# Designs tried in a protein design run: designed miniproteins, single chains, continued (2). Part 100

Each design is a single chain, and the fold is of that chain. pLDDT is the mean over its residues in the fold that is shown.

## One batch from the design tools (miniprotein)

Design m7479
Fold by ESMFold2-Fast:
Structure m7479 (fold): chain A 65 residues (1-65)
Amino acid sequence: ELSAEERALERAAREDLTEATRLAALRLTARRAGLELTDEQLRALDRMREAGADRAEIDAFLAAA
């Protein structure tokens, strides 16, 4: 059985993998829209979406990038 510390690391790795999957999907969507976003911009966009940002807030962020 995994120790508590090992379970915490496994949970963090799963969260990182989930984030990587979301970023890959966002990158594909952005490319289909004709946008080439940096990894930092994709992470910022992912955080905005998780925080419940609406379309206008997202469009303003992309316009400022």
Scores: mean pLDDT 69

Design m7480
Fold by ESMFold2-Fast:
Structure m7480 (fold): chain A 94 residues (1-94)
Amino acid sequence: DEEIKKLEEQYKKEVALAADYSVAGDYDAASDHLDKASDYLDKAASLSSGDKKKQYQKQSDIMRKLSDTLRNGSDFDKEVTTSLLLMLVTTLKI
């Protein structure tokens, strides 16, 4: 589905931006981009069924949890989340 592919590309771009802002210490901007990433995954889930829908929903939930941690977490949790975002960016390039 071409629409789902475009949503996945938008999701990846938002995650990459979130990682960049998080490394720079702009956690509010990073969180805003993770919220956008989650929104694109929710749209992809709405266009999907079965296991694919569940996969997009799980990814969306992860994006929201990372966003919440960057806004409200301890300094340690923010540093851990930044590392996780960098690993995720590397994984998504595959």
Scores: mean pLDDT 89

Design m7481
Fold by ESMFold2-Fast:
Structure m7481 (fold): chain A 86 residues (1-86)
Amino acid sequence: TRQRVAEIAEEAGLVAATSLGAMGEDDLSAKVLRLTQEAVEAAEAGDFDTAIAKLRHISDLVRKAGAEHAAQYVEERIAEIEALAR
């Protein structure tokens, strides 16, 4: 279901961007929002592999910034998408 995957991707990216913004990482927050848009667009196109890859990139950026809880949240959303995509 493309719509459900897109919704999960959007939620994961917004949580990650909000966490980075709260840490004062505005440039990283903006980059995460761009990657989130790319993930949502990929999911809407049915390209779940690309959507997952973009979310993994977000998780890596968030983890490197020290936002471990947000990185974990994104990884949980990736697992949910993987279960839906088979």
Scores: mean pLDDT 85

Design m7482
Fold by ESMFold2-Fast:
Structure m7482 (fold): chain A 90 residues (1-90)
Amino acid sequence: MELRQRLEEIDERVVKLGEEAAKAIEEKDVKKAEEIIKELKKIREEVRELAEEAEKAGDLELAEQLRRAAERLEGQIKKLEEKVKELKKE
């Protein structure tokens, strides 16, 4: 299904961005970390839109999976924002 393929691509991208974010935090690269946070926020918005599309298509299971993915992204974004805030206090 097209929406499930899109979710798979998003999951791969999120993993890659998570790795890049961890490296940016280790290197104290605030600018890079902020750019990654911005990209993750864009992906979160895309996932929320896909959840609405899945619900309208009658794929309630996929819609729930996408909503949970958006919640996980929200948590990841908040943790990264906290780390960036601490780095800026140095």
Scores: mean pLDDT 82

Design m7483
Fold by ESMFold2-Fast:
Structure m7483 (fold): chain A 89 residues (1-89)
Amino acid sequence: MVKVTIQYTGKDGSVHTRVFEVSEETAKKIIELLTSDPYSSHVLGADGEPYFLVQNDETKKKLAEILGMSEEDTAKILEAEEVRVYIEF
């Protein structure tokens, strides 16, 4: 199982973290989605952990659908200024 972590900062400055365990096939779909989005950036974190920075609403919606996120969580990431996606195999 592959661990996918979604971290976002709300409009109020609060940080939210959601962790999902997905199949390798699902993780590859997420990577394909994020790498095909011209508005997403692949960033190396200060601690050496790479993540994808997602800014496009369509990509956020598709990511939420793939992960089976709730309507409430999906709405929150659409309102978020920064959404980070960490994928660990």
Scores: mean pLDDT 78

Design m7484
Fold by ESMFold2-Fast:
Structure m7484 (fold): chain A 92 residues (1-92)
Amino acid sequence: SEAEELVKRGRELLLKGTREDYEEAARLAKEAIKLDPNNEEAWALLLAARVLLGDEELIEETEKELREAFPDPRRIATILELARRYVEEARA
């Protein structure tokens, strides 16, 4: 799907490691979420990109939006674990 292709491109951008790449990854993640709001990988990408950018207020807002989008705490746990993995891959 288009959402899956956006997530793939965003993950590749995280590996390039510049601030501009992180900002573009966050933009692609938001586009993917608009196309498929239930796509856990798109939400994980958005959170990972924003963690890498280091904006604490935006991270907190993203976590709030995530909890509003996913009432099931198990889905939130999956998204947070994916985001953690994306951040670790980018920092490796």
Scores: mean pLDDT 88

Design m7485
Fold by ESMFold2-Fast:
Structure m7485 (fold): chain A 110 residues (1-110)
Amino acid sequence: EELEELVEKGKELKPYIEANLTPDQLAVLDAEATLLAYRILKKNLPDEEVLEMLRKWAEERGLTEDQLAYLAYKVKEKIEEFKKMTPEQFTAEVLRAIGVLLDAELAAAA
């Protein structure tokens, strides 16, 4: 499976995923997509390594194939958004995502 095929599937699945996940689950996936996009851009990862990283991320977190496709689509969207941001805006978005994931982890541990 090529990265572009996974992204296209995620784009098609967007309305179904967003209807079936809670706001908290969607916020976590959005924050994860932000951090994954940051990692991809900072390390200049090729598509094959991005695909392997996304599959491993999904397996470790118990994401469905549909949720993996949605995550891949969101990651691509975040990469395009980051290309249009100032360094200050980029840093603020990464810190926001870290906060969301930390809050979710603490809530799950309680």
Scores: mean pLDDT 83

Design m7486
Fold by ESMFold2-Fast:
Structure m7486 (fold): chain A 90 residues (1-90)
Amino acid sequence: SKDYANVATFNTSLDEYLSQPEISNDPELVNALLEFKKHVVNAAKNGTVPGSAILLALEMVKAEVSKALAVKLEGAFNRFMVKYGDKIVA
């Protein structure tokens, strides 16, 4: 099924997550998450984005970074979804 996320809530939640010390103190991870954010925002229509487009955005960034950073990025994304997943649902 295609679940949808609200882009404004996604942006606010990701900006809050990026400000946390475990993320903000890793410049490469911050840059990877910002590129991820750009892909999600660019996929949005009428203020929402399908969950499939969020997962595609993650895979696009993972393909362009080192294997070590890709593992970090996936871990950070999974922790983000645990904290904010229910909040971002459209």
Scores: mean pLDDT 87

Design m7487
Fold by ESMFold2-Fast:
Structure m7487 (fold): chain A 70 residues (1-70)
Amino acid sequence: MLYEVTVEAPDSKAGMKAAALLGHAGTEVVGGRAEGDTLTLTVRGSEEQVRRAVELLEEAGLKVHSVRRI
């Protein structure tokens, strides 16, 4: 399934960390869009993999604004 995960990423290090954690959770990052201090990553994965990714992002101190199934 495809999901959009929107994260607060004030710099490129935060954005790279978000993408790495999504990959570590087993999702495939297929696209991304940055607007100011927010980064929206399009990922392919299961609902369980996306839930795990959100937990990892939050544990790493990254604010998750939204998760949408597309």
Scores: mean pLDDT 83

Design m7488
Fold by ESMFold2-Fast:
Structure m7488 (fold): chain A 91 residues (1-91)
Amino acid sequence: AEEERKKAVITFLKVVSKLPEGTRLLIFGILLRNVGEKATPKQVYELFNKLVETAEKYKDKSFEEFKEAIRQAAEEVGLDGEKIVEFLFSP
């Protein structure tokens, strides 16, 4: 269900935020390469931080508001927000 997927994304970001910095950047670098995004190390770092902040801010919002906030966060760092949303929220 949509709420279960939202909780899974929040849990993923929370777990990754507790890993060493190099491991966090590696995981997000792999994610971006998997969706065909070319990102600088700075963009990977900024995306991760914005996604963690966005997940915390929108955790109690609807699934649609949560997805839109994640899309906008990715676009703010110069990445394709639709691809990031598709990766995180697709089955």
Scores: mean pLDDT 79

Design m7489
Fold by ESMFold2-Fast:
Structure m7489 (fold): chain A 88 residues (1-88)
Amino acid sequence: MSFQQKMDQLVARKQQLDQLVAQTTLSPFLQQQYDSAMATADDALKMLQDVIDNPDSDPKVKTLALVMYASATGEMYVVERMIERQKA
């Protein structure tokens, strides 16, 4: 999967989670988790964009972008699961 495809997937997941939150009344704890996950996603998007704009970047920087992408995806997944469990 290309860095562009990862960026596109992260944007789509961010939009999906934002839509879920808009339809749900969150506890203060879940609101903080959501805000934190969105901040991590924004940082990951910035890092992915930097790698896309600079394809000759150090392999270390590319690895860091992939780690940030994985972290952002994981945090959003956890928040989505917590929101769904709150509704059950």
Scores: mean pLDDT 83

Design m7490
Fold by ESMFold2-Fast:
Structure m7490 (fold): chain A 102 residues (1-102)
Amino acid sequence: SPVTKKIKKLVDEISKLQSQIVKEKDLKKIKELMDKILEKVREVAELTKDPKVRENLLQMAEDLKELLDRYLKTQSEDDRLRLLMMLIAMSGELYAVLRLEE
């Protein structure tokens, strides 16, 4: 469907941004990359047919924002790790959306 193609494009774009963030140490660039990821995740949430998946994606976006804000404030490796682990969990949820739209 056209919706499935749009979601797949957004998930592919998010994956590319995630690959950049894992290697990035500049806090300003990390914030810019995360802001782009969060915008795209919210767009996927709006496009999904499953209300539970939508709610989960929106909650993950809020959790990621809180983890990002904490990391930018503390600059600790523990907070960076928590942020990266939540990004991995979100990837699993995004692939669940693609399976539901098939």
Scores: mean pLDDT 86

Design m7491
Fold by ESMFold2-Fast:
Structure m7491 (fold): chain A 65 residues (1-65)
Amino acid sequence: SSTVSLAAVHELEEVLEELKAIPGATEEQIEEVRKLIEEARKTTDVDKLTEIGKRAKEILEEAKK
């Protein structure tokens, strides 16, 4: 584990909590964010962590619509 990976996982956990608070969020969207959290825990590649974070935010924005 690295500081960068830990920070990315924390941000993803915040996205997951926000997603769970949205009444229109699907179980599939919640599961996708959970998978992204697992991927973030397994990598120390900053570029990959950035892409994972971007994908999680896209899922959150879709759920808000």
Scores: mean pLDDT 80

Design m7492
Fold by ESMFold2-Fast:
Order: structure tokens, then C-alpha cells, then sequence
Structure m7492 (fold): chain A 104 residues (1-104)
């Protein structure tokens, strides 16, 4: 599914920030190209460069949010329930990234 591939892309980006290898970069670029192609199929009017830039911005923004402390998230106006949901998302992300790195 699109959601599963988006989670995989986020995990690859997270792993790349910790261990930068040519193989990991290749996997990231390959999956990013697949997501751009699928989005382009659904929105033919939007340029591929614009779609790519949007996906990369979303990845960077999500990783930034997931790496913030509970205090920083509260200062951004998030509730304790929303912060708990982000912690669960971070745990899933870290687990997926660990599996990717174990395959290297």
C-alpha cells in the first residue's frame, strides 16, 4: 500500500541520517522514484519535480517532529495524547530502521 511504502521511505531516511551508505541511498532513491511515479499517475497535472520536492519536504518535516522532545512538542501545542501517538510512531520507525540496517 501507499501508506506502507511511505513508512518504509521514512525509515530509510531515518537510517540514512545514522548510517550513510551507497546501498541505503540507492534503496531510498528507488522507493522515492516509485512514490513519485504513483503520485504522478494520480495527478498528471503536477510536475514530477514538484511531487518529488513535496515528498522530500514531508519526510524531512515528519522526521524533525518525531525527533523532538515531549517538552518541545507541548510548546508546539500538541496534547499528551498526540505526543503518545508520536512516540508509538517513533518506536515503529526505529524498529523498521533497525531491520533495514541488519540487512546491510
Amino acid sequence: SMAARSEELLALAYALRRVDTPELRRRYEELLDELVAEWKRLSPEVAEEEIRARIERLVEERLRILELSDEELRELGLSDEEIEQLREERERLEERARRILEEL
Scores: mean pLDDT 86

Design m7493
Fold by ESMFold2-Fast:
Structure m7493 (fold): chain A 74 residues (1-74)
Amino acid sequence: SREALIEAQAESMMEAAGLPESRWPEARRAAEYNLLAKEIAELDPSLSSAEIGEMVASLTLEELRKKVEELKKK
């Protein structure tokens, strides 16, 4: 499931960075940004890594989720 992928990525990031359990909300947020960026890259191969990076830096999670849903409808 999507949530399981986000949680697995968050756990991986926590372990790699040696973060305490109190940082789970931050790790989960970062993991969801990472997964949304990957989904956008897969759905729109015309976008460069730099353009995707700018979207991740400037857009909220809600805006990125909407972008993914729009791309899926094409």
Scores: mean pLDDT 81

Design m7494
Fold by ESMFold2-Fast:
Structure m7494 (fold): chain A 85 residues (1-85)
Amino acid sequence: SGLDVLDRLVDIVYDFPGFYRIAQGLRDAYVQALKDGNEDEVLQTLRQAALLAKGVSYHYKSLGNNDKAKEAEEVARELEKLVES
């Protein structure tokens, strides 16, 4: 479930090389943390991804792309729920 949400974040930022690299790095860190059984790193990666998704939402809103801004905000909310569970 968390991996699916992170993959959606990567797709949202595909057109922005800087955001794309950060999102891919967080996705890879999440997968590695799951393999290592490192619960603290899993939660930290999800928190960092939620903050990135919020920043991406603000960026899309500044460009007038309200649909992508909303999509990024929904991803941020889903990531925050995964941290709370």
Scores: mean pLDDT 88

Design m7495
Fold by ESMFold2-Fast:
Structure m7495 (fold): chain A 67 residues (1-67)
Amino acid sequence: SLADLYAQIQRLFELQAQFEKDEAAVAAKTAEIQAAYPHLPAATARRIAVANLANFAYLEERKKKEK
């Protein structure tokens, strides 16, 4: 339903906000992204890192809830 879709999107945003506070995880992922894409500015790589970490966590949560 639309309500279910909204709840999933809201959870993704919550995960993104939580990861923004995890400086160690974000720094590590930012370093990986910059190693793969050395032309990318650090600020842009950090934004991608936060989104990537949140998306991965969301997919893992979704897998567990389909039991």
Scores: mean pLDDT 80

Design m7496
Fold by ESMFold2-Fast:
Structure m7496 (fold): chain A 109 residues (1-109)
Amino acid sequence: MSEEEIREKLREIVEEMLNDPRTAYVAVEPDPSLAPRVSERVPDIVSLEKIKEKIDNGEIKTIEEFREEMEKLVENVRTLLPDDHGARQSIEDFYENVVLPLLEKLEKS
C-alpha cells in the first residue's frame, strides 16, 4: 500500500470519528477560556481535528504513527476523566472495538 493510500484511509477513519457523537469529547481542542484546567493537566493535548491536520500536512504517514497519536489521545482522556465517566468509556470502547480493528485490517491489506 502506498503512502498516499494509507493517508487517504487514515483520513477516512478520522472523518468517520469526527461524525460520531461517541467521540465528541475529543473532536476539538478545549478552549482555554472555558477549560483552563485541561491545558494545565494536559499541556500537549491531542484532538481528532489535530490528528486530521497532521495527516493532511504529512506529519502522519504510516498506520503506526496514526496509532501512536490515537494512543496519546486516549491517554489524555484517561488523565482528564475518571474511569467511570461516560465520555472516557465511550472513547476507550470506540478505540478498542472500532479503530484498532480497522487498523489491523489495513495492516493485513
Scores: mean pLDDT 77

Design m7497
Fold by ESMFold2-Fast:
Structure m7497 (fold): chain A 83 residues (1-83)
Amino acid sequence: VTLPVYTEDDDLEKVIEDFLKALEKNPIVTVTIRDADPQRAARRAIEIAKALIEKGYIASVSIDGNTAVVTGISPEYIKKIKK
C-alpha cells in the first residue's frame, strides 16, 4: 500500500502515525517524502525508519535526489513468505 506523498510542511509525528495505522492493516506500506532540500528529505526518512524499527517493524530507505521512499514491512508478512 502506498500512502499519500508527504512534504516538508507535514509533521513527522503525523507521518509516523499514518504509517503505523496503515501497517496494522497492510503487510507492506510505502511512504514517499518530497522536500526541496535533499538532506532534509533523507533526515526525515531516517527518523521515520527509526520509529518503525523501534516498534518492531522492518524498514528500508531509498533516496533519489529530493525524493525519499520509506518502506515498512510487518514481521508477520516475512513469516508467511518463509516455508
Scores: mean pLDDT 76

Design m7498
Fold by ESMFold2-Fast:
Structure m7498 (fold): chain A 60 residues (1-60)
Amino acid sequence: SAQKERLLKVIDTMLTWDLPDSVKEELKNLRAKIEAGEVTVEQAMEGLSKINLEIVKRLK
């Protein structure tokens, strides 16, 4: 779906950022689950929101 492709592109872009390895692993795991069809678009968006919150929390 177009939404799935957009989410994958966003995650791929975020993986180019200077982020902690733990955050990058979470992004890679979410990407893999999306690719495997293990999560819905809504679940993927929830996962991405949680990761974004952790990024904001860790930025000083």
Scores: mean pLDDT 81

Design m7499
Fold by ESMFold2-Fast:
Structure m7499 (fold): chain A 89 residues (1-89)
Amino acid sequence: MVEEVKRLMREALEAARAGDYDAAQAAGERLRALLESLETLEEKVEAARAMVEVHAEMAVRELGWDEEEVRARAEEALKREVEVLEKEF
């Protein structure tokens, strides 16, 4: 599950970076379907963490963003996503 989430997230971000918005949307829809298939709060949190990790990794490596700032924003994004998931469960 985690590796598939990371793969789809990378596909979506790489396609968006390349300007291939149709491919980015297709990967995003596949990722959304996978996330909707998760039944436990723990699996949803693990998937959210995987998505944030891939986004942070690509921002540092491909976009040259500052690693500390990206890490701080990634932790805040994950915190917000976990809070939303916890309120729904």
Scores: mean pLDDT 75

Design m7500
Fold by ESMFold2-Fast:
Structure m7500 (fold): chain A 95 residues (1-95)
Amino acid sequence: KSEELEKLVEELVQKLLEAYEAIEAGNEEEAIRLLEEAKELTKKLAELSPDNKEEIYKGSAEAFEELARFAESHGMQEAARYARELAEEFKKLAE
């Protein structure tokens, strides 16, 4: 269980980093796909670690908010909008 949690955290961090790379590369469709994968990993991580659920959702909300600002700065309006929607969703789940 702890090894699976550690691997999921690594996968989530990797997907978030890949999303930044896709935005820098001008690949909005790829950025949105990576945001979708990060969303699923966040939910799975929270399911497997219910005692840390609030912290996981809060951390992901902050990460998606930063990604939204980064995407917007690169002219990716759809990726920015989707990332903001994810940030708001996880912010509500953390409350």
Scores: mean pLDDT 87

Design m7501
Fold by ESMFold2-Fast:
Structure m7501 (fold): chain A 99 residues (1-99)
Amino acid sequence: AEPVVEIDAGDLGLPGNARKAAEELRQRMEAEGVSRGVLTGYAPISQVKAIKEEVEAAGLEVERILADLKRYPVHPVSYAFNPEYLQFHRLRIEVRLRP
C-alpha cells in the first residue's frame, strides 16, 4: 500500500481550522516524502465547500471528500443556537501534494 499521512482536525467548520490543519498535513507529507494524505474531522455538510476551499488554499489538492451518513454528535447547546449542528457529519478528506 502507498504510504499515507493522516491528521484529525476536530471541528473543520470553525473558520481557519481546516486551513491550519491542512497546512500541518502538507508539512508532514513533505517531511515524510509522501504525496498522499488524509484530513479527518467533523462539520455540517453546508460547510464542505468552504472546507475544500481552505484545504486547497493551504496548497493541497482535494481528490475526495467522504461524509459518514451517521450524524456526528455535537455539544447540546449548539443544537439550541445553530440548527445546522444537527447535521454534523464525520468527514474524511483525501488530498494530494500539488507538483
Scores: mean pLDDT 75

Design m7502
Fold by ESMFold2-Fast:
Structure m7502 (fold): chain A 79 residues (1-79)
Amino acid sequence: TLAQSVEDAVRATPGVTSATARLDGNTLTVEAELEDPSTVPRVLFAISRAVEANGLSIRSMEVRIEGNRLTVVAELVPR
C-alpha cells in the first residue's frame, strides 16, 4: 500500500529510529522519531519519492517538529 511504502522508505532513512505512516482518504500522515532534527530534509525527500513512485503528487505539506519527533501531514492528488 502507499502508506506501507512511505513507512518503509522513512524507516530506511539514516537517523530515523521509528516511523509510522497512515493514509485517510487523500491525507497522508507520517510520524517519525529522529536522532537529530538535521535528518528532516532526508525524511521529506523519502516521503516525496515514495508518493511519486506510487503515481501520486503532493499538493500541500504541513511539517511540525517537536524535539526529536517529526509529524508530516500531506494532501495527495493523482498525477
Scores: mean pLDDT 86

Design m7503
Fold by ESMFold2-Fast:
Structure m7503 (fold): chain A 95 residues (1-95)
Amino acid sequence: NPALEALTPEQRALAEELAAGLKELNRLAAEGVPSDVVLEKEDELIRRVWERSPDPETAFRILTVAYMEAGYPPELAEALARAYIAKLEKELAEK
């Protein structure tokens, strides 16, 4: 995906950090940690990327790369990233 090649080294490092966190959360879920706890931790990791991104498009690119590095296929990674960005933008508009 040519758009993902546009990430800076710092943004790639953020994506790798998030990917490592997502892999750890998948491990915790497999070990029987409740899904609500796993989802809360995933939300916290994604919000850190959102807060450290200059704009929603940059956050979307970082999330997409992170999901791909965590083992998701590109099309699903993009869909998950778009869903999260839409959720965060809606929450920001409400508060």
Scores: mean pLDDT 78

Design m7504
Fold by ESMFold2-Fast:
Structure m7504 (fold): chain A 87 residues (1-87)
Amino acid sequence: MEEERKRLLEETKEHAERAQKLADYVIKNRDKLTPEELKKLVAEIQEHLAEAARNARRAGITPETEEYLKKASDALVKAQAALKKVY
């Protein structure tokens, strides 16, 4: 149980970090990305947030998992804002 919880927490962190890196990439390269590429990247960020949320729920919601979920959610908001400016 504890080992499984630790793995789920690690997976939550990894998905949150991936969402953040993708959002940073979108912001940095916004002027070079097509609308289709932006949509695809936003979809990938959404998928990482969904996986992070699923793993966090299975591990149990703690201040640590809430921190990672907020980080991933903020990443999605930033990427969506970049997409809206291209439309």
Scores: mean pLDDT 80

Design m7505
Fold by ESMFold2-Fast:
Structure m7505 (fold): chain A 103 residues (1-103)
Amino acid sequence: SEVEKLREIVAELEADPAAAFLRERPAASEKVDEIVDNIVDLATIREAIDSGEITSFEQLEARLRQMLMNVRAYNPRGSPIEEQAEAVYRKAMEKIRKAKEES
């Protein structure tokens, strides 16, 4: 099913060491809460799939793009963390493309 493929993609991203910085948000420091409205991380994406809020590849793509845009809001283009986030995003988009071809 499409939902099972969404779960597989997010699980693979959560298992990737390069995506460690996108895993569940560390216990919020007051300073972090002031800086990022609408934080999207891999844990919130997983929860949205499990709750039925994300049911399609297109919805997953939108949430992953939002995650990348959040990183770019606080990290200049070409910085190590932005380059890692872009690499993870591109890897995720490739996984989605392959899953669509198998559907």
Scores: mean pLDDT 71

Design m7506
Fold by ESMFold2-Fast:
Structure m7506 (fold): chain A 61 residues (1-61)
Amino acid sequence: SDAERHALLEELTGLPLSPAAARQLWARLEARHPEVGQLSAAELRRRKAELVEPVNEVAFG
């Protein structure tokens, strides 16, 4: 699931991320939006549009 989260974060940010950067970004996302930790990779892809603002907030805010 780490590789799937990594790919999703790169798609949502438009940035190439190291595995460490992706893990840190995911940790910040989950800290502010705990519900994302409960979602499967398939559910994350299905709900990709809902994740744009939360991911941008933790990546660039």
Scores: mean pLDDT 82

Design m7507
Fold by ESMFold2-Fast:
Structure m7507 (fold): chain A 116 residues (1-116)
Amino acid sequence: MKSLEELKKAVEELMKIDPKFREAYQKAKEEGIDEEEVDRLVKALTDPATGDYVLEQLLEGFRELAKKKDYEGLARFVQLAIAIIEKLKDVNPEKAQRLADGLVEVLKEYIEELKK
C-alpha cells in the first residue's frame, strides 16, 4: 500500500533528524505491541457505526502528541498505528489509506517544525 510506504518513509526521516524520537522508537520496537489492542482497534475502525469516529479520534490524539513534542508517545503511537494499518489494509483498504495519509500529514508538519 502506497500510503503505508509513505508513512514508513516519514518515520525513517524523523528518526534521522530527531535522535530522541529514534531512541524512543527503537525502545518501543523492543517492548513490542499489544496485539489484543491492535485487534480491538481494527474491529472498531471497520465497524460502520463507529469507524469514522475512531479514525478521527486516533488522528486527533496523534496531533496532540505532536503539539506536546511527546517523542515517546509519538514513537509508541506510530508503531501501534503501523500494526493497525497492516491488518486494516486487507479488510478495509480505504480506511487504512485514510489513517496512513492522516498520520503522514501530521508527521510532515512535525518534521518541518523541527527543522526551524
Scores: mean pLDDT 86

Design m7508
Fold by ESMFold2-Fast:
Structure m7508 (fold): chain A 78 residues (1-78)
Amino acid sequence: DFEREVLRALGEIYLAIGKLDYQRGEKESAAESFIKAAELYLQAGDFEGARVAAQYAMEAGNTEKAEELLKKIDEKEK
């Protein structure tokens, strides 16, 4: 499925951007990138990638959106 492959690849890119921003101390930007990565992984059906990205978003300080995404991941995985 081409769409799922593209979404997963975009998720990987945003996860990498988030990690770079986090290392630079740009925590707000990192959280936004981690949220985007989690959303893209979720759309791709990559629930493990989505959880990892959502947890990084929580560590970067965006707890509210990360918790919402973790709930959506649980709903779709079940």
Scores: mean pLDDT 84

Design m7509
Fold by ESMFold2-Fast:
Structure m7509 (fold): chain A 69 residues (1-69)
Amino acid sequence: MSSLDPSLRAAIEEIEELGRQAGLSDRQIAVVLTSAMVRAIGERVDNPSLTKDQFAALVLEEARELIAR
């Protein structure tokens, strides 16, 4: 049972919207989400004091960079 954090869910929904606005396909958006998530998990492993809200913000920030911002 996936109890996705509300902050992380909101970040994912914002990334999907940003990707669609940038003209990305669903597959390209999935790649962006996967890459952003892997990077954010790596940062969290190195910095275990990160809160759920800070983790969600990192995922969103990494995805924005990948969408060419």
Scores: mean pLDDT 79

Design m7510
Fold by ESMFold2-Fast:
Structure m7510 (fold): chain A 62 residues (1-62)
Amino acid sequence: SEIERIEKTIKFLEEALKRVKQKADEYEKNGDKETAQRYKNVADALEKQIDELKKRLEELKS
């Protein structure tokens, strides 16, 4: 179902987000602020995508 596909995609993206945030933190601690900012930008995009998918999921269940 579309609901199951969205739920699986959300889980996949949440795992990716966790890893990206960890990398951003590691680069920041190592003084590579430019690379850290690139990972933060990716994290922001992933969070936005997750939020949009969660809103769509709520609409499909309504």
Scores: mean pLDDT 88

Design m7511
Fold by ESMFold2-Fast:
Structure m7511 (fold): chain A 80 residues (1-80)
Amino acid sequence: SEIDKLLAQIQAQIAALRQMHADRAPRADFEAHLAQLEGLLRQGGDLARENNDEEAWKQLQALQQEAQEIAAAYLASLAA
């Protein structure tokens, strides 16, 4: 389904961020942000399983945007 594709895409994005963080200098604050994103991804998946597809879709779209913003902020911090 489209929700399953979105979940897989966000999961891959978070995994890529985790790998990037592991390859650079580790930061406790960034680890906290990654844990938050992973928690929100699990919540979105739970909503999809409960047949709350509309709510799950909205939450996952918001999460995808948050993941992109965190990625941009992290990359900007590495440039400083």
Scores: mean pLDDT 71

Design m7512
Fold by ESMFold2-Fast:
Parts: structure tokens; C-alpha cells; sequence
Structure m7512 (fold): chain A 84 residues (1-84)
């Protein structure tokens, strides 16, 4: 189980490296999945680092002039600050 999670993390990191920086949605999903795998491995530092990157990337794609997107960004930042 642990070896499978370590392999999954490496495969996701490889996919992230192969994903263009312009594909922010795919990069967000990969960063979030990597964070979840490291959390399952008990690597809290890596889980937090990838989660922070995922949240920051997602916020960067939101239209802050849209009240719905602005609200989502505020909630995501509040979650990030609460979990630190």
C-alpha cells in the first residue's frame, strides 16, 4: 500500500512536469492529487506544499470581478489560512 502511494506520487509529479504551464486547470488537479497522496503517506510537509500550490493556482484562474469567483477565492484562502 505505501509503495503503491509512493509510485502514484511519482507518476503524478511526472505528469505535472509534462503539463504546460498554460494548462492551469490540469496543473491544479495534478497538484491537488499529489497533495492527497502525500497526505495519505503521512508526509504533511509535502502535502501542505502541494495543497498550497494548488489553491494559489486555482485562485489565479478566478475572475475577481465576478462576485461568485471572488467568493470562491475568499473561501479558498480562508481554508488555506485555517489549515496553515
Amino acid sequence: KKEELEKEAKELEKKLKETPESDKEKRYKLLYEISKVYAQLGDEKKADEYFTKAVELKISTLDMSDPIDAGIAQLMRAVLNAVS
Scores: mean pLDDT 78

